# Ledger of designs, part 99: designed miniproteins, single chains, continued (5)

Each design is a single chain, and the fold is of that chain. pLDDT is the mean over its residues in the fold that is shown.

## One batch from the design tools (miniprotein)

Design m19429
Fold by ESMFold2-Fast:
Structure m19429 (fold): chain A 82 residues (1-82)
Amino acid sequence: AAPAVSAVSLKNGSEYLRRAKEELLAHAEEARGAILVIADEGSEDDTVEVAEELGRELPGLEVRIYRNTSLEEAREAALKEL
């Protein structure tokens, strides 16, 4: 089976990621083997740091962070590395 791939584009999205982390932690078993692609469009907050923390706290979830990219470019890059 192909892994579940979810992609999001964020700019100054640290609060969004913190909320997403709470939801994913509540469903950690369901997040196992999933891949979350984050396209950071040049955030000035701690968006990248929160994204890295999410990957550390959910070892079954693969978090891929692409900086200064569009959602399309990040998705294509992630798929080439799968």
Scores: mean pLDDT 77

Design m19430
Fold by ESMFold2-Fast:
Parts: sequence; structure tokens; C-alpha cells
Structure m19430 (fold): chain A 67 residues (1-67)
Amino acid sequence: MEEDKKFLLELYKKMSEETKKLIAEGVDPLELIKALRKDGFSDEEIYKFLSIVYSLSKEEFEELKKK
């Protein structure tokens, strides 16, 4: 959706170059969660990003973030 596209663009502007590199390399969602947390993003922002990019469910996100 257009709202999702705007969210992704704003998130990418705030994202570190290290995290952008990990996305370009196609790392798994768990590594991406760790990188985004290090960049200072909230769990809610990380979940929204992963739900858009990977179609990740809220339940799947809750399990991943426990690791």
C-alpha cells in the first residue's frame, strides 16, 4: 500500500549504512531485527518493517525477538 511505501522510505532514511548493507546482502529476519534495534528503532517500527518486507506475522515477530 502507499502508506507502507512511505513508511519504508522514512525508515530507510533513519537506518544506518550497516543495516542497509545487511538488507542488500539478504540476511535473515533475526539478524535484521538485531541490526534495527542497534540503530534505535522500536519493536513496533521493526515489526511494521518486517511485516511489509517479509510478510511476517505478529506471532512470528514475537518469537524472533525473544532470541
Scores: mean pLDDT 76

Design m19431
Fold by ESMFold2-Fast:
Structure m19431 (fold): chain A 86 residues (1-86)
Amino acid sequence: RVAELEARAAQAEAEAQKLRDESIKYGNKTGELFEKAKKSTPEEAVKLRKQAGEYHKKDGELSRKYNTAVAEAQRLRAERDALRAA
């Protein structure tokens, strides 16, 4: 039982790490686009800000999934530890 819970917790943590890495990439792209928009023509700035908004929404979705995965990993580790103590 403990080994099964540990494997599940490790999988959830790996998923959380993947989601966190993807979120950071989208956040960085959002920032880059906003910075580029400041140096662009008004017409180009509108397009860049729209694209940044799309990346920002994706970052938000990934951050929400990351929080869920972290909570799941913590729950599984707590259950593992409870079984180890029993």
Scores: mean pLDDT 83

Design m19432
Fold by ESMFold2-Fast:
Structure m19432 (fold): chain A 96 residues (1-96)
Amino acid sequence: SLEELLQEYARHRQEALKAYNAGDYEKAVEHFEKAVEILEKMIELAPPEQQPVLYRDLAEVYEMLADAYKKLGDTEKSKEYERKAQEYRDRARQVA
């Protein structure tokens, strides 16, 4: 059910963005963290040729988590997710 995971990922990403835009950063973090879990499952199921796209999506979600944690005043978590975002951007580029 890779298609079901993709739909679930899209819903959590959309809910996270809606919460972020409303200033509900705690709710945004909750939905972005669920989006990460789903993307990790998709990467495990994905053939190698699809993994770079998912690494780019993971990097984007980690960047949004970093921003949300920064808004919450959690600078340590923000920096952690900035590092993860860069790591997955690099991974996405190395497979191309």
Scores: mean pLDDT 88

Design m19433
Fold by ESMFold2-Fast:
Structure m19433 (fold): chain A 81 residues (1-81)
Amino acid sequence: LGLSPEEAEAQARAMAEAARENGERALRLAREGGSPAKVAALLTAAALHAIAARFLAEQHPQARAAAEEAEEAYRRTKEAL
């Protein structure tokens, strides 16, 4: 499959950023009394990015730190909701 280790790390970092952004957006929306369905959708998006980053990390050890960051972002958001 076509990813170099550097490309895999970059992809995993992008996924970690997406997990953090979706998580932060979910927390802001929840604090503002927004739609529970929309909050759930944002949390789900954060979870999917964390899962994708972990799959990259299983084949590319360089992606491991980013996968852990993505998983931590999801976990913190879920606990804060």
Scores: mean pLDDT 86

Design m19434
Fold by ESMFold2-Fast:
Structure m19434 (fold): chain A 89 residues (1-89)
Amino acid sequence: MKVIGISISVVEQSGDQVLVRGVASTDTEDVKILWRNLNSGETIEVPVQHFGNNAVADLVAPAGETVEQLVVDTSTGEVLASRTLTLQP
């Protein structure tokens, strides 16, 4: 399985809460997105929405913290790609 593209974007901020969108584009739909909070060490699996070969997963995280998006092959458990974003206060 190949990852063609990976992105993290801020969709909305409401006070100290930030809505973050993770997108992964792959040659297959057999992917999941895991979120790591690098400040807390927490790992969160969120439901993925599929739009063709694009997997989309949204996370609400605290402002000022750093989040990491992990794109994982569901068949092997292999991490195919990762990206980090520091959320501004």
Scores: mean pLDDT 80

Design m19435
Fold by ESMFold2-Fast:
Structure m19435 (fold): chain A 99 residues (1-99)
Amino acid sequence: VPVLSPDASLSEVAAVLSQAQQARKAGDSDTAIALLKVVEAFLNSKEASLSDSEKEQAISLYEQIGDEYNSLREYVLANNAYDRAGVLQLKKAVEKVTS
């Protein structure tokens, strides 16, 4: 399983997500889930330090992670990813109103 550096860019995160999607399409559910967990853990660790443009990218990535987990029938993990996307979307909206 690829390990994401703490200094990894969101484009590198998206590349690992793409690998997870390919593993799922190939029927390798174990590899897909492992890669999704790597991407999710990285995004979770960076959530508090994201810029506004990075928050938009992270929202999209969390939604895609949720869709992949849902396709793998990992419904609890899918719901957790969707919830994180929703929380970031709300934070982005609040920052826009209070500025």
Scores: mean pLDDT 79

Design m19436
Fold by ESMFold2-Fast:
Structure m19436 (fold): chain A 78 residues (1-78)
Amino acid sequence: SAAEQVRRAEALVESLPEFVAYAKSLPPELQRVAAEGLRELAEELDEQARKSEDPEASEALRRAGEELRRAAEEIERS
């Protein structure tokens, strides 16, 4: 359901600060892999947002995608 998608996205965003801190401790090659993974997840969340009939869920998923993209940029800037 849309509510389950939002719950998963919110849990993912909540874990981002710890994940970013961990990723920054990795070698540059693995930092790039981590950032790419976050961008792929952000793209998936954007797609889920576009397919959602619930405007509140769509907005929440879109915001989660933006948070993942920002986290990816932070890792790459390390």
Scores: mean pLDDT 86

Design m19437
Fold by ESMFold2-Fast:
Structure m19437 (fold): chain A 90 residues (1-90)
Amino acid sequence: MEELLKRTRERLKELMPEVKRTEEEIRTIAATALGIEAAAESLEARYYREKAEEARKRGLEEEAKEYEEKAKEAEKKAEEYKKKFKELLT
């Protein structure tokens, strides 16, 4: 969170030094970026879920488990980004 906000502030200062931006506006931009990351991780989780089901149908239980673990990791990242998104807007 801190690194994203810091980079957002630095970019805005360089690109728009004459335009005043509030902390709320900077947080909204950072929250939007987190929302995009959450969506990307959710899509990745769905992809791995589909691959796990395909592997199970082919009798490849170990590959299915590996894809299932990757899906869980992506789902966890999506929830973490979603939580950070909500915290920035509160």
Scores: mean pLDDT 77

Design m19438
Fold by ESMFold2-Fast:
Structure m19438 (fold): chain A 99 residues (1-99)
Amino acid sequence: DPELERVVALLEFYRERLKELDTPEARRLAELAERVVEAVRAGRPIRLSPEELEWLREQARRGRELSELRRAGKPPVDGTAILIGRTAEAILEALRLTR
């Protein structure tokens, strides 16, 4: 699936970027991204807990809101939270494409 391959490549890119960040949220998200990529490559179902799914949806929402603020030129802009949100959106897209 070319769309799934694109999303996996994005997750690998985001995971490497997240490794440069020393935050608990970045570490948690990098771990979730790695788990998703490994499951997809192994042809296994992606398994995320309801709590992990809720957290990912919240991170994606926060990242979208901050991206809108950045486009509007409103400070403060948290680039780290935007990266986290984009990674969360990519994980959720991988889940959607594998169901």
Scores: mean pLDDT 81

Design m19439
Fold by ESMFold2-Fast:
Structure m19439 (fold): chain A 89 residues (1-89)
Amino acid sequence: SAALAAARKAKAAQLEADNKKEIPVLKEEIRRAEKEAEEKGNKDGLVQAKQGEEYVRTGERYLATDPEFSGYYIHLGKMLIDSAKKLVS
């Protein structure tokens, strides 16, 4: 139906907008987590921060073409960045 098509398009547009806003925030958090892990010699924190960076990059790559897939990888990246931040604190 036209209503279902419109709802799916609206959901995809909202996910793309949310992902676009979250990516630069996560990039800043990755930069800080990597720096803190390197300064403290926390190798596990550094590995997790770098893996989070890879997931955020994958999310950014699919931002416009597949907002749901993009959001999934951004979420995985955020979880790893949060874990890295806990390891270096």
Scores: mean pLDDT 87

Design m19440
Fold by ESMFold2-Fast:
Structure m19440 (fold): chain A 62 residues (1-62)
Amino acid sequence: SQEALLYELTRDLGLNAEQWAVVREATAGFSEAELRAWVARLREALKDTPDEQHVAALRSLA
């Protein structure tokens, strides 16, 4: 499923329930290629961002 793929691509990021809700909403309707591209952008955005600011960073990408 799309959610299973999304989870596998982001598992190492340690997303909490709130962060997961934002990610699922932002990626709703994405193809597999779009999910991979979006996750790559997410990883770059989070690279040096403190965990407490991840929700804000996720929302800025949506």
Scores: mean pLDDT 72

Design m19441
Fold by ESMFold2-Fast:
Structure m19441 (fold): chain A 86 residues (1-86)
Amino acid sequence: MFSEEQLKLRKEIYEILKEKYSDELSDETIESLADHIATLVTQPHPSTSPELQQLIEELREARKRGDKEKFRKYVEKMAELLLQRN
């Protein structure tokens, strides 16, 4: 079960991913990817790769600053990285 903060973050990520990938990925896949990214950002695991950890930190900073354009860029970069591994 997601916290209120995680649910809000997940929704913001979902909307960005849907805009970029709606023609390429199913809605179910986009929802799963948004859930995965939201979990990584709110509950980072020590086993997370250095590259993914850097993106998580950048996304958190962009969100904290209210930088919507950078937030979108880092969400897209995380999605691309995760899709390359699947």
Scores: mean pLDDT 77

Design m19442
Fold by ESMFold2-Fast:
Structure m19442 (fold): chain A 95 residues (1-95)
Amino acid sequence: SGLEASIEVLRAVATLEELEWLIKNKAPDEEILRAVDDLGREVDRLIALGVPKSVLQDLEKRLQEILELAKKNNVSPEVIDRIEALLARVQAAIA
C-alpha cells in the first residue's frame, strides 16, 4: 500500500469509530447516515486502491460488529440497508 492507501485506511478507521460512537449514544439518524455515507466512499477508495485482503478482512469484521450494534439499537432501516450493502461489497472484494 502507498501513502494514499495508508491515509484512506486511517480515515476509514476514524469513521468506523465515529459511527460506533454515534450509534451507542443514540445520535440522530441523519448524523449516523452521514457517517455511513462517508464510510461507503472510504471503502470504495480502499477497494479501488487494491489494499491487502487483510485490511478488507479487518474492515469486514468491524462492519459486522457495527451492523449488530445498529440492529440492537434500532437504527434507521436506511442505515441498516447501507451498512449491509457496504458489508456485501467488502465481502465480494475479499473473494
Scores: mean pLDDT 86

Design m19443
Fold by ESMFold2-Fast:
Structure m19443 (fold): chain A 58 residues (1-58)
Amino acid sequence: GKDEAFALIKQALEAKLKGNQSLADSLALQAQEVLKKNLTADEASDLVAEALDEVLSK
């Protein structure tokens, strides 16, 4: 659900920041599928923004 999508988005962003583009792409696709099944477009956008803020605020 929402928590799973958040974890996948966070992992995808962290993988991208570490230079692992293949892992980032794979995790992003998994996150996108969870988001499509469980959240509206607006909720998905808010969740992505929250995950991005958490990863970048390290």
Scores: mean pLDDT 78

Design m19444
Fold by ESMFold2-Fast:
Structure m19444 (fold): chain A 103 residues (1-103)
Amino acid sequence: MEEAREQARKAAELLEKAFEDPNLWLDIDTPGARDARDAREVRLRLYDENGQLVGEVTLTSPEAARELAELFRKKAEEYKSQGNEDRAQFYRAAADFAETLAA
């Protein structure tokens, strides 16, 4: 679905910004769920060091979460090919987390 891919693309961009800049704070919210596995929606919000909202995206379907996981797995392979194993491991963990958001 075009919507799911667009949500995943925006989420990946937001998470990459959070991972590259230690002054940015990522907030993950799952409205109406006790944990991420029960969530039908996942809200990602990125804040700067002053608490200002820099970016926001909501994953509204399991398909969007799967698309996000696929993007992160691809990113992990890219970092692995560059010899950056620490970042490759980080993106693999992020992909695994994104997959837990898919029902």
Scores: mean pLDDT 74

Design m19445
Fold by ESMFold2-Fast:
Formats: sequence, structure tokens, C-alpha cells
Structure m19445 (fold): chain A 78 residues (1-78)
Amino acid sequence: SDTYVNLTKDMGISAARRIGEITGEAERVTELAKKGGIGVGLLALSYYNAVVGLSGDPEQAREQARQGIRDIEELVEQ
């Protein structure tokens, strides 16, 4: 339904905003979401949360998330 599609988009936008705030890469994540779709923010945030859960180190997870964003950016922008 249209309602479900809109909710899914809002979730993707919220995830992109959140990971942008965590990594300090808000502009980069916004550009990736425009090119790679709304799922990019969800994927990046999920990766960050998984690394935090496995390592217990938020700073390490933040740096790994920045690298993940760069890797996704290279794939989307090529």
C-alpha cells in the first residue's frame, strides 16, 4: 500500500540521518541515499550497530562505519 511505501521511505531517511550524525558524514550519506536509494542509510546504520554489538567499541564501530560509507559511495558513484 501507499502507506507502507511512505513508512518505509521515512524509516530509510531517519536511518540515513542517524548514521550521518554518528559518523559526522551527513552530506555524504545524503548523497549516497539519493544515488543508491533509501536502503543505504539502513544498511550503514545496521552495520554500525552490528560492530558496536560485537566489539563493544563505539569509536572503532564509528570509524568502520565511515569506511563502509566510503566503500558504498565508490560502488554507487562509479
Scores: mean pLDDT 71

Design m19446
Fold by ESMFold2-Fast:
Structure m19446 (fold): chain A 83 residues (1-83)
Amino acid sequence: SMQERVLELVEYAEELLLEFERRLKAQPSDAAMEEEYARRLPEIEAAIREKGRELGLPEEVTERIVAAARAQAEEILAQIKAE
């Protein structure tokens, strides 16, 4: 179903964000963390878009999940920096 494919894409995005959080936490400074964030976030967005295409989801649906993942990534960075 459409709902099952959407859930699969959301779960995929959450797994990418979990690994992203681990990578950010492994950085030696705020500056290094911000550089890793700027470098890796576009790669995560591209991976989500590709998975959305593989699942046959409409572009509008995939882009909403990309936007949600971006917002979550921003929250992760802010939370790590606040400690």
Scores: mean pLDDT 89

Design m19447
Fold by ESMFold2-Fast:
Structure m19447 (fold): chain A 84 residues (1-84)
Amino acid sequence: MVRLEEGVEDGERVVRIEAPVDSTSSWSERVEGDRVTLTLTFTDPDGHVASATFTARRLPVPGGPSHRYEVLDVELSDVRPEPP
């Protein structure tokens, strides 16, 4: 089964993901101004689907043109097929 857990590491929000080796994954990103929505979805071989949606703010990185993400919110969902 896929398992998602929210935590904090080095003052930043972290999501721990545990999935079977034969699971498939997909990643999508949506940027709206300084707000970013990131969605990570896992499907295991039994048809169990779990997803994590992150809402983050884009922050400038000192000395560079790149950005750092400050996670503001995490929404976890999982869907298990009902047994027959």
Scores: mean pLDDT 66

Design m19448
Fold by ESMFold2-Fast:
Structure m19448 (fold): chain A 105 residues (1-105)
Amino acid sequence: TPEEAIERLRRVLEILRETLEYVKKNHPEDTETIKELENMVEYVEAKLEEAERLRERGDDEGARYTVLLAMAVAISTLLVIERRTGDPEVREALERLVELARETV
């Protein structure tokens, strides 16, 4: 359902925020990764609001598509960061996002 899809995107946002706080605390010198994660958090927040508005208007397909697109972009961002850093915490976040996306399709 679009409600379940939106709830999974809220879980994605939580994971991204946790990952951002982890990097800020443990790798404060990695300003590139911090900026990428900050931008991704802002992007997912905006897409979550868009999906909620679409659902309220009865555009269930639009809401679901918006969630899936936001998840795909977030996964791509974490994959780039994981490949660059080799950080196991980033890898765990990536794996959690992939599983949430799989459950949403």
Scores: mean pLDDT 89

Design m19449
Fold by ESMFold2-Fast:
Structure m19449 (fold): chain A 117 residues (1-117)
Amino acid sequence: QQNVIRFIVGVGISNDEFLYEVVGEDYSIEELEKKFRERNVKAYIIKKLELDLESRKVSVIEEKFKAENVSEKELEELKKLTEEVIKEFAELTLLLREKKVTDDEVDEILAKMREKL
């Protein structure tokens, strides 16, 4: 449990723009899905992920997918952006681990990274 970090990544399309959310383990996919509905997100991919700090591998624990009135090109871009966000946050999290940060410090860093998106 100390050697794993869990987080949720959501990527959606709203008003012809892409938007990103990265939230910690205490957040639920259902809560993020509700937030996306409130923001008029017409299509989204939400994945709950586990990053193993020793193997440096990301696994998908749970996912939700919704598409409404989107083109095939928008769906391809949505999938691509979701994987790019997951990779980038995992890589940054692993780099921050080199400083021997606590779980609370990791949560703060992930929250700060979320503000940049």
Scores: mean pLDDT 77

Design m19450
Fold by ESMFold2-Fast:
Structure m19450 (fold): chain A 70 residues (1-70)
Amino acid sequence: MEGLKAFAERLLERNIESIREAADKGDDKQVEATVKSFLHGLESLSKYLPQELIDELRKRFEEAKAEALA
């Protein structure tokens, strides 16, 4: 269980970095691709992790995305 939670945290961190890089380049298609990739990853993990953690990770990603695109 700890390994899967650590994987989810790394997934969030990597995708936040990817969104920031794509936003800095003005690459809207890459932003959309990263969003889809992250959401698919969360959907897969939602079968194994508590819903509260999934909701928290989604919220943190959406906040980081909003900041990167502002």
Scores: mean pLDDT 81

Design m19451
Fold by ESMFold2-Fast:
Structure m19451 (fold): chain A 73 residues (1-73)
Amino acid sequence: MEQRIEELARYLREKIAERLGLSDEQVRRAAAALVNAHESGLDEEGIKRALLTVGLSEEQAEAAVKAFLEYLK
């Protein structure tokens, strides 16, 4: 769990963090929310809502969902 979140956080830092102005804390919170929502069986809308709940903007949440789906491939 913790290692998976850290791996995803590293991926998000590379792909979106600088472009979208995400701090390391925001990236880690987003990674945790993404992993938890996905493991809970939430669809893309549910995952996006989880990201909004942890303080991401609409644009940041949309980009994080897209990056997460690419990461899973």
Scores: mean pLDDT 81

Design m19452
Fold by ESMFold2-Fast:
Formats: sequence, C-alpha cells, structure tokens
Structure m19452 (fold): chain A 81 residues (1-81)
Amino acid sequence: SNEEKFEEEVEKLKELLESTMKQLNIPEEDAKKLLEEFERKVKELKEKYKDASYQEQLNALKNVLGETLGKIEKIKREQEA
C-alpha cells in the first residue's frame, strides 16, 4: 500500500539522517533531538496530508528532510567556529 511505501521511505530517511550525523560527528544529544523533531514533523505531515496524493506526501517529507539537513549543517558549522 502507499502507506507502507511511505513508512519504508521514512525509515530509510531516518537511517540516512543517523548515518549522516555520525559521519559529521554531531553530538549524540543533538542527534537525538534532531531525530525526535524529524519524527514529530513526519507525524504532523501524515495528519495534514492524510487525504493528499502519495506524491504530495513524499514532497512534504522531502521538505522536512531538507529542514533537518539544514539544522545538521548549522550545528557542524557552529562547532567549527
């Protein structure tokens, strides 16, 4: 189902975020908070886009991913400054 495909995509992105943060040496506490925020935003978009097309749900998920990646980059820059 599209719901199962969406959940598989979420899990893949979560694994990507975890591996990216480990590779960039993001502190464990910051990494945990970013993952919790990502999961909250995913829950919120699932409710907001529950009647939307699968493609619209994926586009919303991509936007949430982009925001989280931006925060990871900011943390890395602040640690190096």
Scores: mean pLDDT 84

Design m19453
Fold by ESMFold2-Fast:
Structure m19453 (fold): chain A 89 residues (1-89)
Amino acid sequence: PFEELAEFIKKNPTFSVETPTTKEEIEGEVEGDTLIFRSKAETDKGTAEITTTATPVGDSVEYKVELKSTDPALQAEAAANPSAVLPLP
């Protein structure tokens, strides 16, 4: 549930993911009812800075993504899909 995710972020405000082609550092913040994730990723294609905002809407969560990347394909993908509404975890 959203409250458990917010609690997780408060206890684990930063975490990292590393694969052979990608290194990503993620910072999470809780602002009222909203979760904000800021990510910096280094890939074989370049760099990306991603901001994801998750806001509870009834029984669902609205995700909004903003991406700044040196890879134009990733930039275009984010612009085409700026928000989504998904069931609460």
Scores: mean pLDDT 67

Design m19454
Fold by ESMFold2-Fast:
Structure m19454 (fold): chain A 56 residues (1-56)
Amino acid sequence: MLSASSLRIAYKNSLLLKEYAETLDEETAKRVGSALEKQAKISKENYEKKEKEQKE
Protein backbone atom coordinates (compact mmCIF):
# COMPACT_ATOMS: atom_id res chain seq x y z
CA MET A 1 0.00 0.00 0.00
CA LEU A 2 1.18 3.54 -0.71
CA SER A 3 2.59 5.66 2.11
CA ALA A 4 -0.17 8.17 2.78
CA SER A 5 1.96 10.13 5.26
CA SER A 6 4.74 10.78 2.76
CA LEU A 7 2.28 11.86 0.07
CA ARG A 8 0.46 14.14 2.49
CA ILE A 9 3.74 15.83 3.45
CA ALA A 10 4.63 16.25 -0.22
CA TYR A 11 1.27 17.93 -0.79
CA LYS A 12 1.89 20.34 2.09
CA ASN A 13 5.35 21.14 0.76
CA SER A 14 3.81 21.91 -2.64
CA LEU A 15 1.53 24.47 -0.98
CA LEU A 16 4.51 26.07 0.78
CA LEU A 17 6.35 26.35 -2.53
CA LYS A 18 3.26 27.95 -4.06
CA GLU A 19 3.17 30.57 -1.30
CA TYR A 20 6.88 31.25 -1.69
CA ALA A 21 6.55 31.69 -5.44
CA GLU A 22 3.74 34.20 -4.90
CA THR A 23 6.05 36.40 -2.82
CA LEU A 24 8.83 36.32 -5.44
CA ASP A 25 7.23 37.42 -8.66
CA GLU A 26 3.67 37.79 -9.95
CA GLU A 27 4.33 36.14 -13.31
CA THR A 28 6.25 33.23 -11.78
CA ALA A 29 3.66 32.91 -9.01
CA LYS A 30 0.82 32.49 -11.50
CA ARG A 31 2.64 29.89 -13.57
CA VAL A 32 4.11 27.85 -10.72
CA GLY A 33 1.11 28.30 -8.45
CA SER A 34 -1.36 27.04 -11.03
CA ALA A 35 0.76 24.01 -11.90
CA LEU A 36 1.43 23.06 -8.27
CA GLU A 37 -2.19 23.61 -7.23
CA LYS A 38 -3.49 21.45 -10.07
CA GLN A 39 -1.02 18.65 -9.36
CA ALA A 40 -1.56 18.74 -5.59
CA LYS A 41 -5.35 18.75 -5.99
CA ILE A 42 -5.38 15.77 -8.34
CA SER A 43 -2.87 13.84 -6.24
CA LYS A 44 -4.75 14.51 -2.99
CA GLU A 45 -8.14 13.54 -4.43
CA ASN A 46 -6.79 10.30 -5.89
CA TYR A 47 -5.17 9.26 -2.63
CA GLU A 48 -8.19 10.24 -0.51
CA LYS A 49 -10.42 8.17 -2.79
CA LYS A 50 -8.22 5.08 -2.66
CA GLU A 51 -7.65 5.31 1.09
CA LYS A 52 -11.36 5.74 1.74
CA GLU A 53 -12.17 2.65 -0.32
CA GLN A 54 -9.45 0.53 1.30
CA LYS A 55 -10.06 1.59 4.90
CA GLU A 56 -13.85 1.48 4.72
Scores: mean pLDDT 67

Design m19455
Fold by ESMFold2-Fast:
Structure m19455 (fold): chain A 71 residues (1-71)
Amino acid sequence: SELEELKRLAEEYGEKILKGYEERAKLLGLEASIEVEVDAERGLAKITLTIGDEVIEITLSLEELKESLKS
């Protein structure tokens, strides 16, 4: 289903983002984490990146997730 694909790609993209920030966060003595939330009704994924006390929210559609993972 599109929902299963959206969740899988959102988790994959979240992991990719976390890996990109994790090394730099570690050098600064900070912890980095990712949370993934899926809005099935709108076909959107909300990815929340936390680095120490900083919070960054990214909202992506299924198509945007596919493009982000190709790049």
Scores: mean pLDDT 80

Design m19456
Fold by ESMFold2-Fast:
Structure m19456 (fold): chain A 76 residues (1-76)
Amino acid sequence: SEEAEKGIEKAKKGAKEAKEAMELLKSGSLSAAVATGRVLRGIGDAIDGALTAIKEGRKNGDKEAEEKARELLEES
């Protein structure tokens, strides 16, 4: 469904933002305050997006959307 796809996209974007912010924090390229804010926002988006994808995928019997959401959570 479109809602499941949007959830997957949000989860993917959030996970990527969190990972990139963590790398920038480790390298010292970004201030701790800014990096921490980006990590927390990214994690929140990843969780919200994944939960939306799981809920909408389950509702529509879309096992592929559920599996993608699970993989994105494991990658974050």
Scores: mean pLDDT 77

Design m19457
Fold by ESMFold2-Fast:
Structure m19457 (fold): chain A 77 residues (1-77)
Amino acid sequence: DAALALLPEPLRAEARELTRQGEEIGKNGDVAAAQRMLPRAVALRRQILAALRAHADQLTPEQRADVAAAEAALDAL
């Protein structure tokens, strides 16, 4: 995804690692590990959306609308 290339390297690396951990938890059915991971995943998603919004001039209008919708959906949790 071209929009992910706009993220700082440390944030991008953390997103990949959390995705890997989530897939591993899913394979093993470890509900407790999934629950421990959830707050960190939510916080990381908020950071990613904020970083994408900071680079809004490099996003298409459609991509900007998607980011805004994702932020609104996350705030409704």
Scores: mean pLDDT 72

Design m19458
Fold by ESMFold2-Fast:
Structure m19458 (fold): chain A 60 residues (1-60)
Amino acid sequence: MEELEKIRESLSEEQREIAREIAEKLHEIGLDFMKKLAEKGLGYPELETELKALKKRKEE
């Protein structure tokens, strides 16, 4: 149990660094993915409409 508590304390620092790195990577991946979809004639408006529909169904 003490080991778990120490891990949580260490994770707070690691979480800060990881959160920054993940946020940057996700932003870059998102932009790249959007470009690829645009090449297929799909844009953000089409994706946003589908995402809203999926979110609504999962909430209900």
Scores: mean pLDDT 65

Design m19459
Fold by ESMFold2-Fast:
Structure m19459 (fold): chain A 55 residues (1-55)
Amino acid sequence: SEIKETILEMGRFNLERAKTEEQREQAKKVTYSAAKIMLSEETAEEVIKELEKFE
């Protein structure tokens, strides 16, 4: 979905700016929460797995 793609892009952008592992975890947590609220818990889990593949 368009919303899922936008959330993924924002998550990647935030991860790129993260300087520490703690900041990376916080970026993933924020992305997960946004996806869960706007889409579903299942989709939020998929979004996080996709973000982790870029590490």
Scores: mean pLDDT 81

Design m19460
Fold by ESMFold2-Fast:
Structure m19460 (fold): chain A 71 residues (1-71)
Amino acid sequence: NAEAEALRKEIEETAEEAAKLAEEMGDYSTAQSIRLAKQKALQYLDQGDLEEARQELEGIRKLKEELEKKK
């Protein structure tokens, strides 16, 4: 499914960038939150729950934006 594949790629890329940024900044708590959200998003995606996966991705995006403001 092209939609699920595109969503998976966005989850992986966004979470990796956000977690890496948090770790570079020494914000281990935020990095851990991002990793947990990524894990949940991928679990939802594997179950076919695209809406729940998108919700977790939105959480990751929000955390990434907050980290970018601190940089």
Scores: mean pLDDT 84

Design m19461
Fold by ESMFold2-Fast:
Structure m19461 (fold): chain A 113 residues (1-113)
Amino acid sequence: DDELLERLKEEYAKATDPREKATLLRMIGNLYYSQGDLEKAKAYYEQAIAEASKVPDALSLQAEALRNLGVVYYEQGDIEKAIELYREAKRLYEEAGDEEGVARAERAIEQLS
């Protein structure tokens, strides 16, 4: 959705909190991914990880962006990098106590291993 993409970019331009920035960047990445723009999706997920890493208690946000980045690497045929990213996401979900996140990461690792 081009209209939603522009709204998210406007909200990102107004955002000052790293947690909010990480969430918006991940959502922008998801829209580019749904449009098949894997390089833009990758860039936005990498930025989301960087913003989330500034907030020590935002482990689940960092894990979610890592998992999304893993999906992009899988789509590009880099299975080894995808598994690496899913394992790191799983570790952060475990630290956050996010049982659903752990289960999603485990399923992805099992399918690729």
Scores: mean pLDDT 89

Design m19462
Fold by ESMFold2-Fast:
Formats: sequence, C-alpha cells, structure tokens
Structure m19462 (fold): chain A 66 residues (1-66)
Amino acid sequence: ATSAAQREAIRAAILELARELDVPLALEPGFVERVVDFLLSLGVTFEQARAWLEEELRGLREHGLA
C-alpha cells in the first residue's frame, strides 16, 4: 500500500468527521494536513485516534474559530 492512498483515506475520514460535528475545516490553515502527518508519523490509524480527533474538532467549534 502507498502512503498516498493511506493519506487520502485519513484526509477523507477527517473531513467526514468534521461534517458530522458541524466544524468547517477552513478554520485552521493546514489542520487536516498536520493531523494526517501526525497520525502517519506515529503509525496510528484514524480509527485508533477518532476519539481524540472528535474532541479536538468540538473544541474548535466551541471556541468559534470559524
């Protein structure tokens, strides 16, 4: 499997989670790419980090960074 395919899958999952939580990801420049790079660097999948990501996205929404 290529890192590009894995990167795209994680990016798509982050965007879908943000949609579910009503968080527009235009709020923070490079957020999606930083998260993708972070998860790949740790060898962690989106599923393993989902709860953490959900909390981070809710925090962004609550602080009105949109």
Scores: mean pLDDT 70

Design m19463
Fold by ESMFold2-Fast:
Structure m19463 (fold): chain A 92 residues (1-92)
Amino acid sequence: MTPEELAENLAAALRVLPGVTRAEAKPISDDELEITVTTPSLEAAQAVAERLKELLRRFGDVEGEVIEASVTPIPGTDQAEVRLRVRVRPAP
């Protein structure tokens, strides 16, 4: 699976999670993905961030390690953004 295919598959899986209104993932390098998720509230964003860390520990044939995480309110809205940088490697 290419980094691009992994990012597309991960984004699709994230879009079905409770509390996710939009999810995107893109490869930053061969071993790193950037994941951006929009939630309807800051509280939902915090819950989703913790769930994403658990999901990303193993996704299919890969293991993820969250190396950076941020939760930011979106100005002028009730929404919040979760941004994660994840290092991925093949599962043993």
Scores: mean pLDDT 77

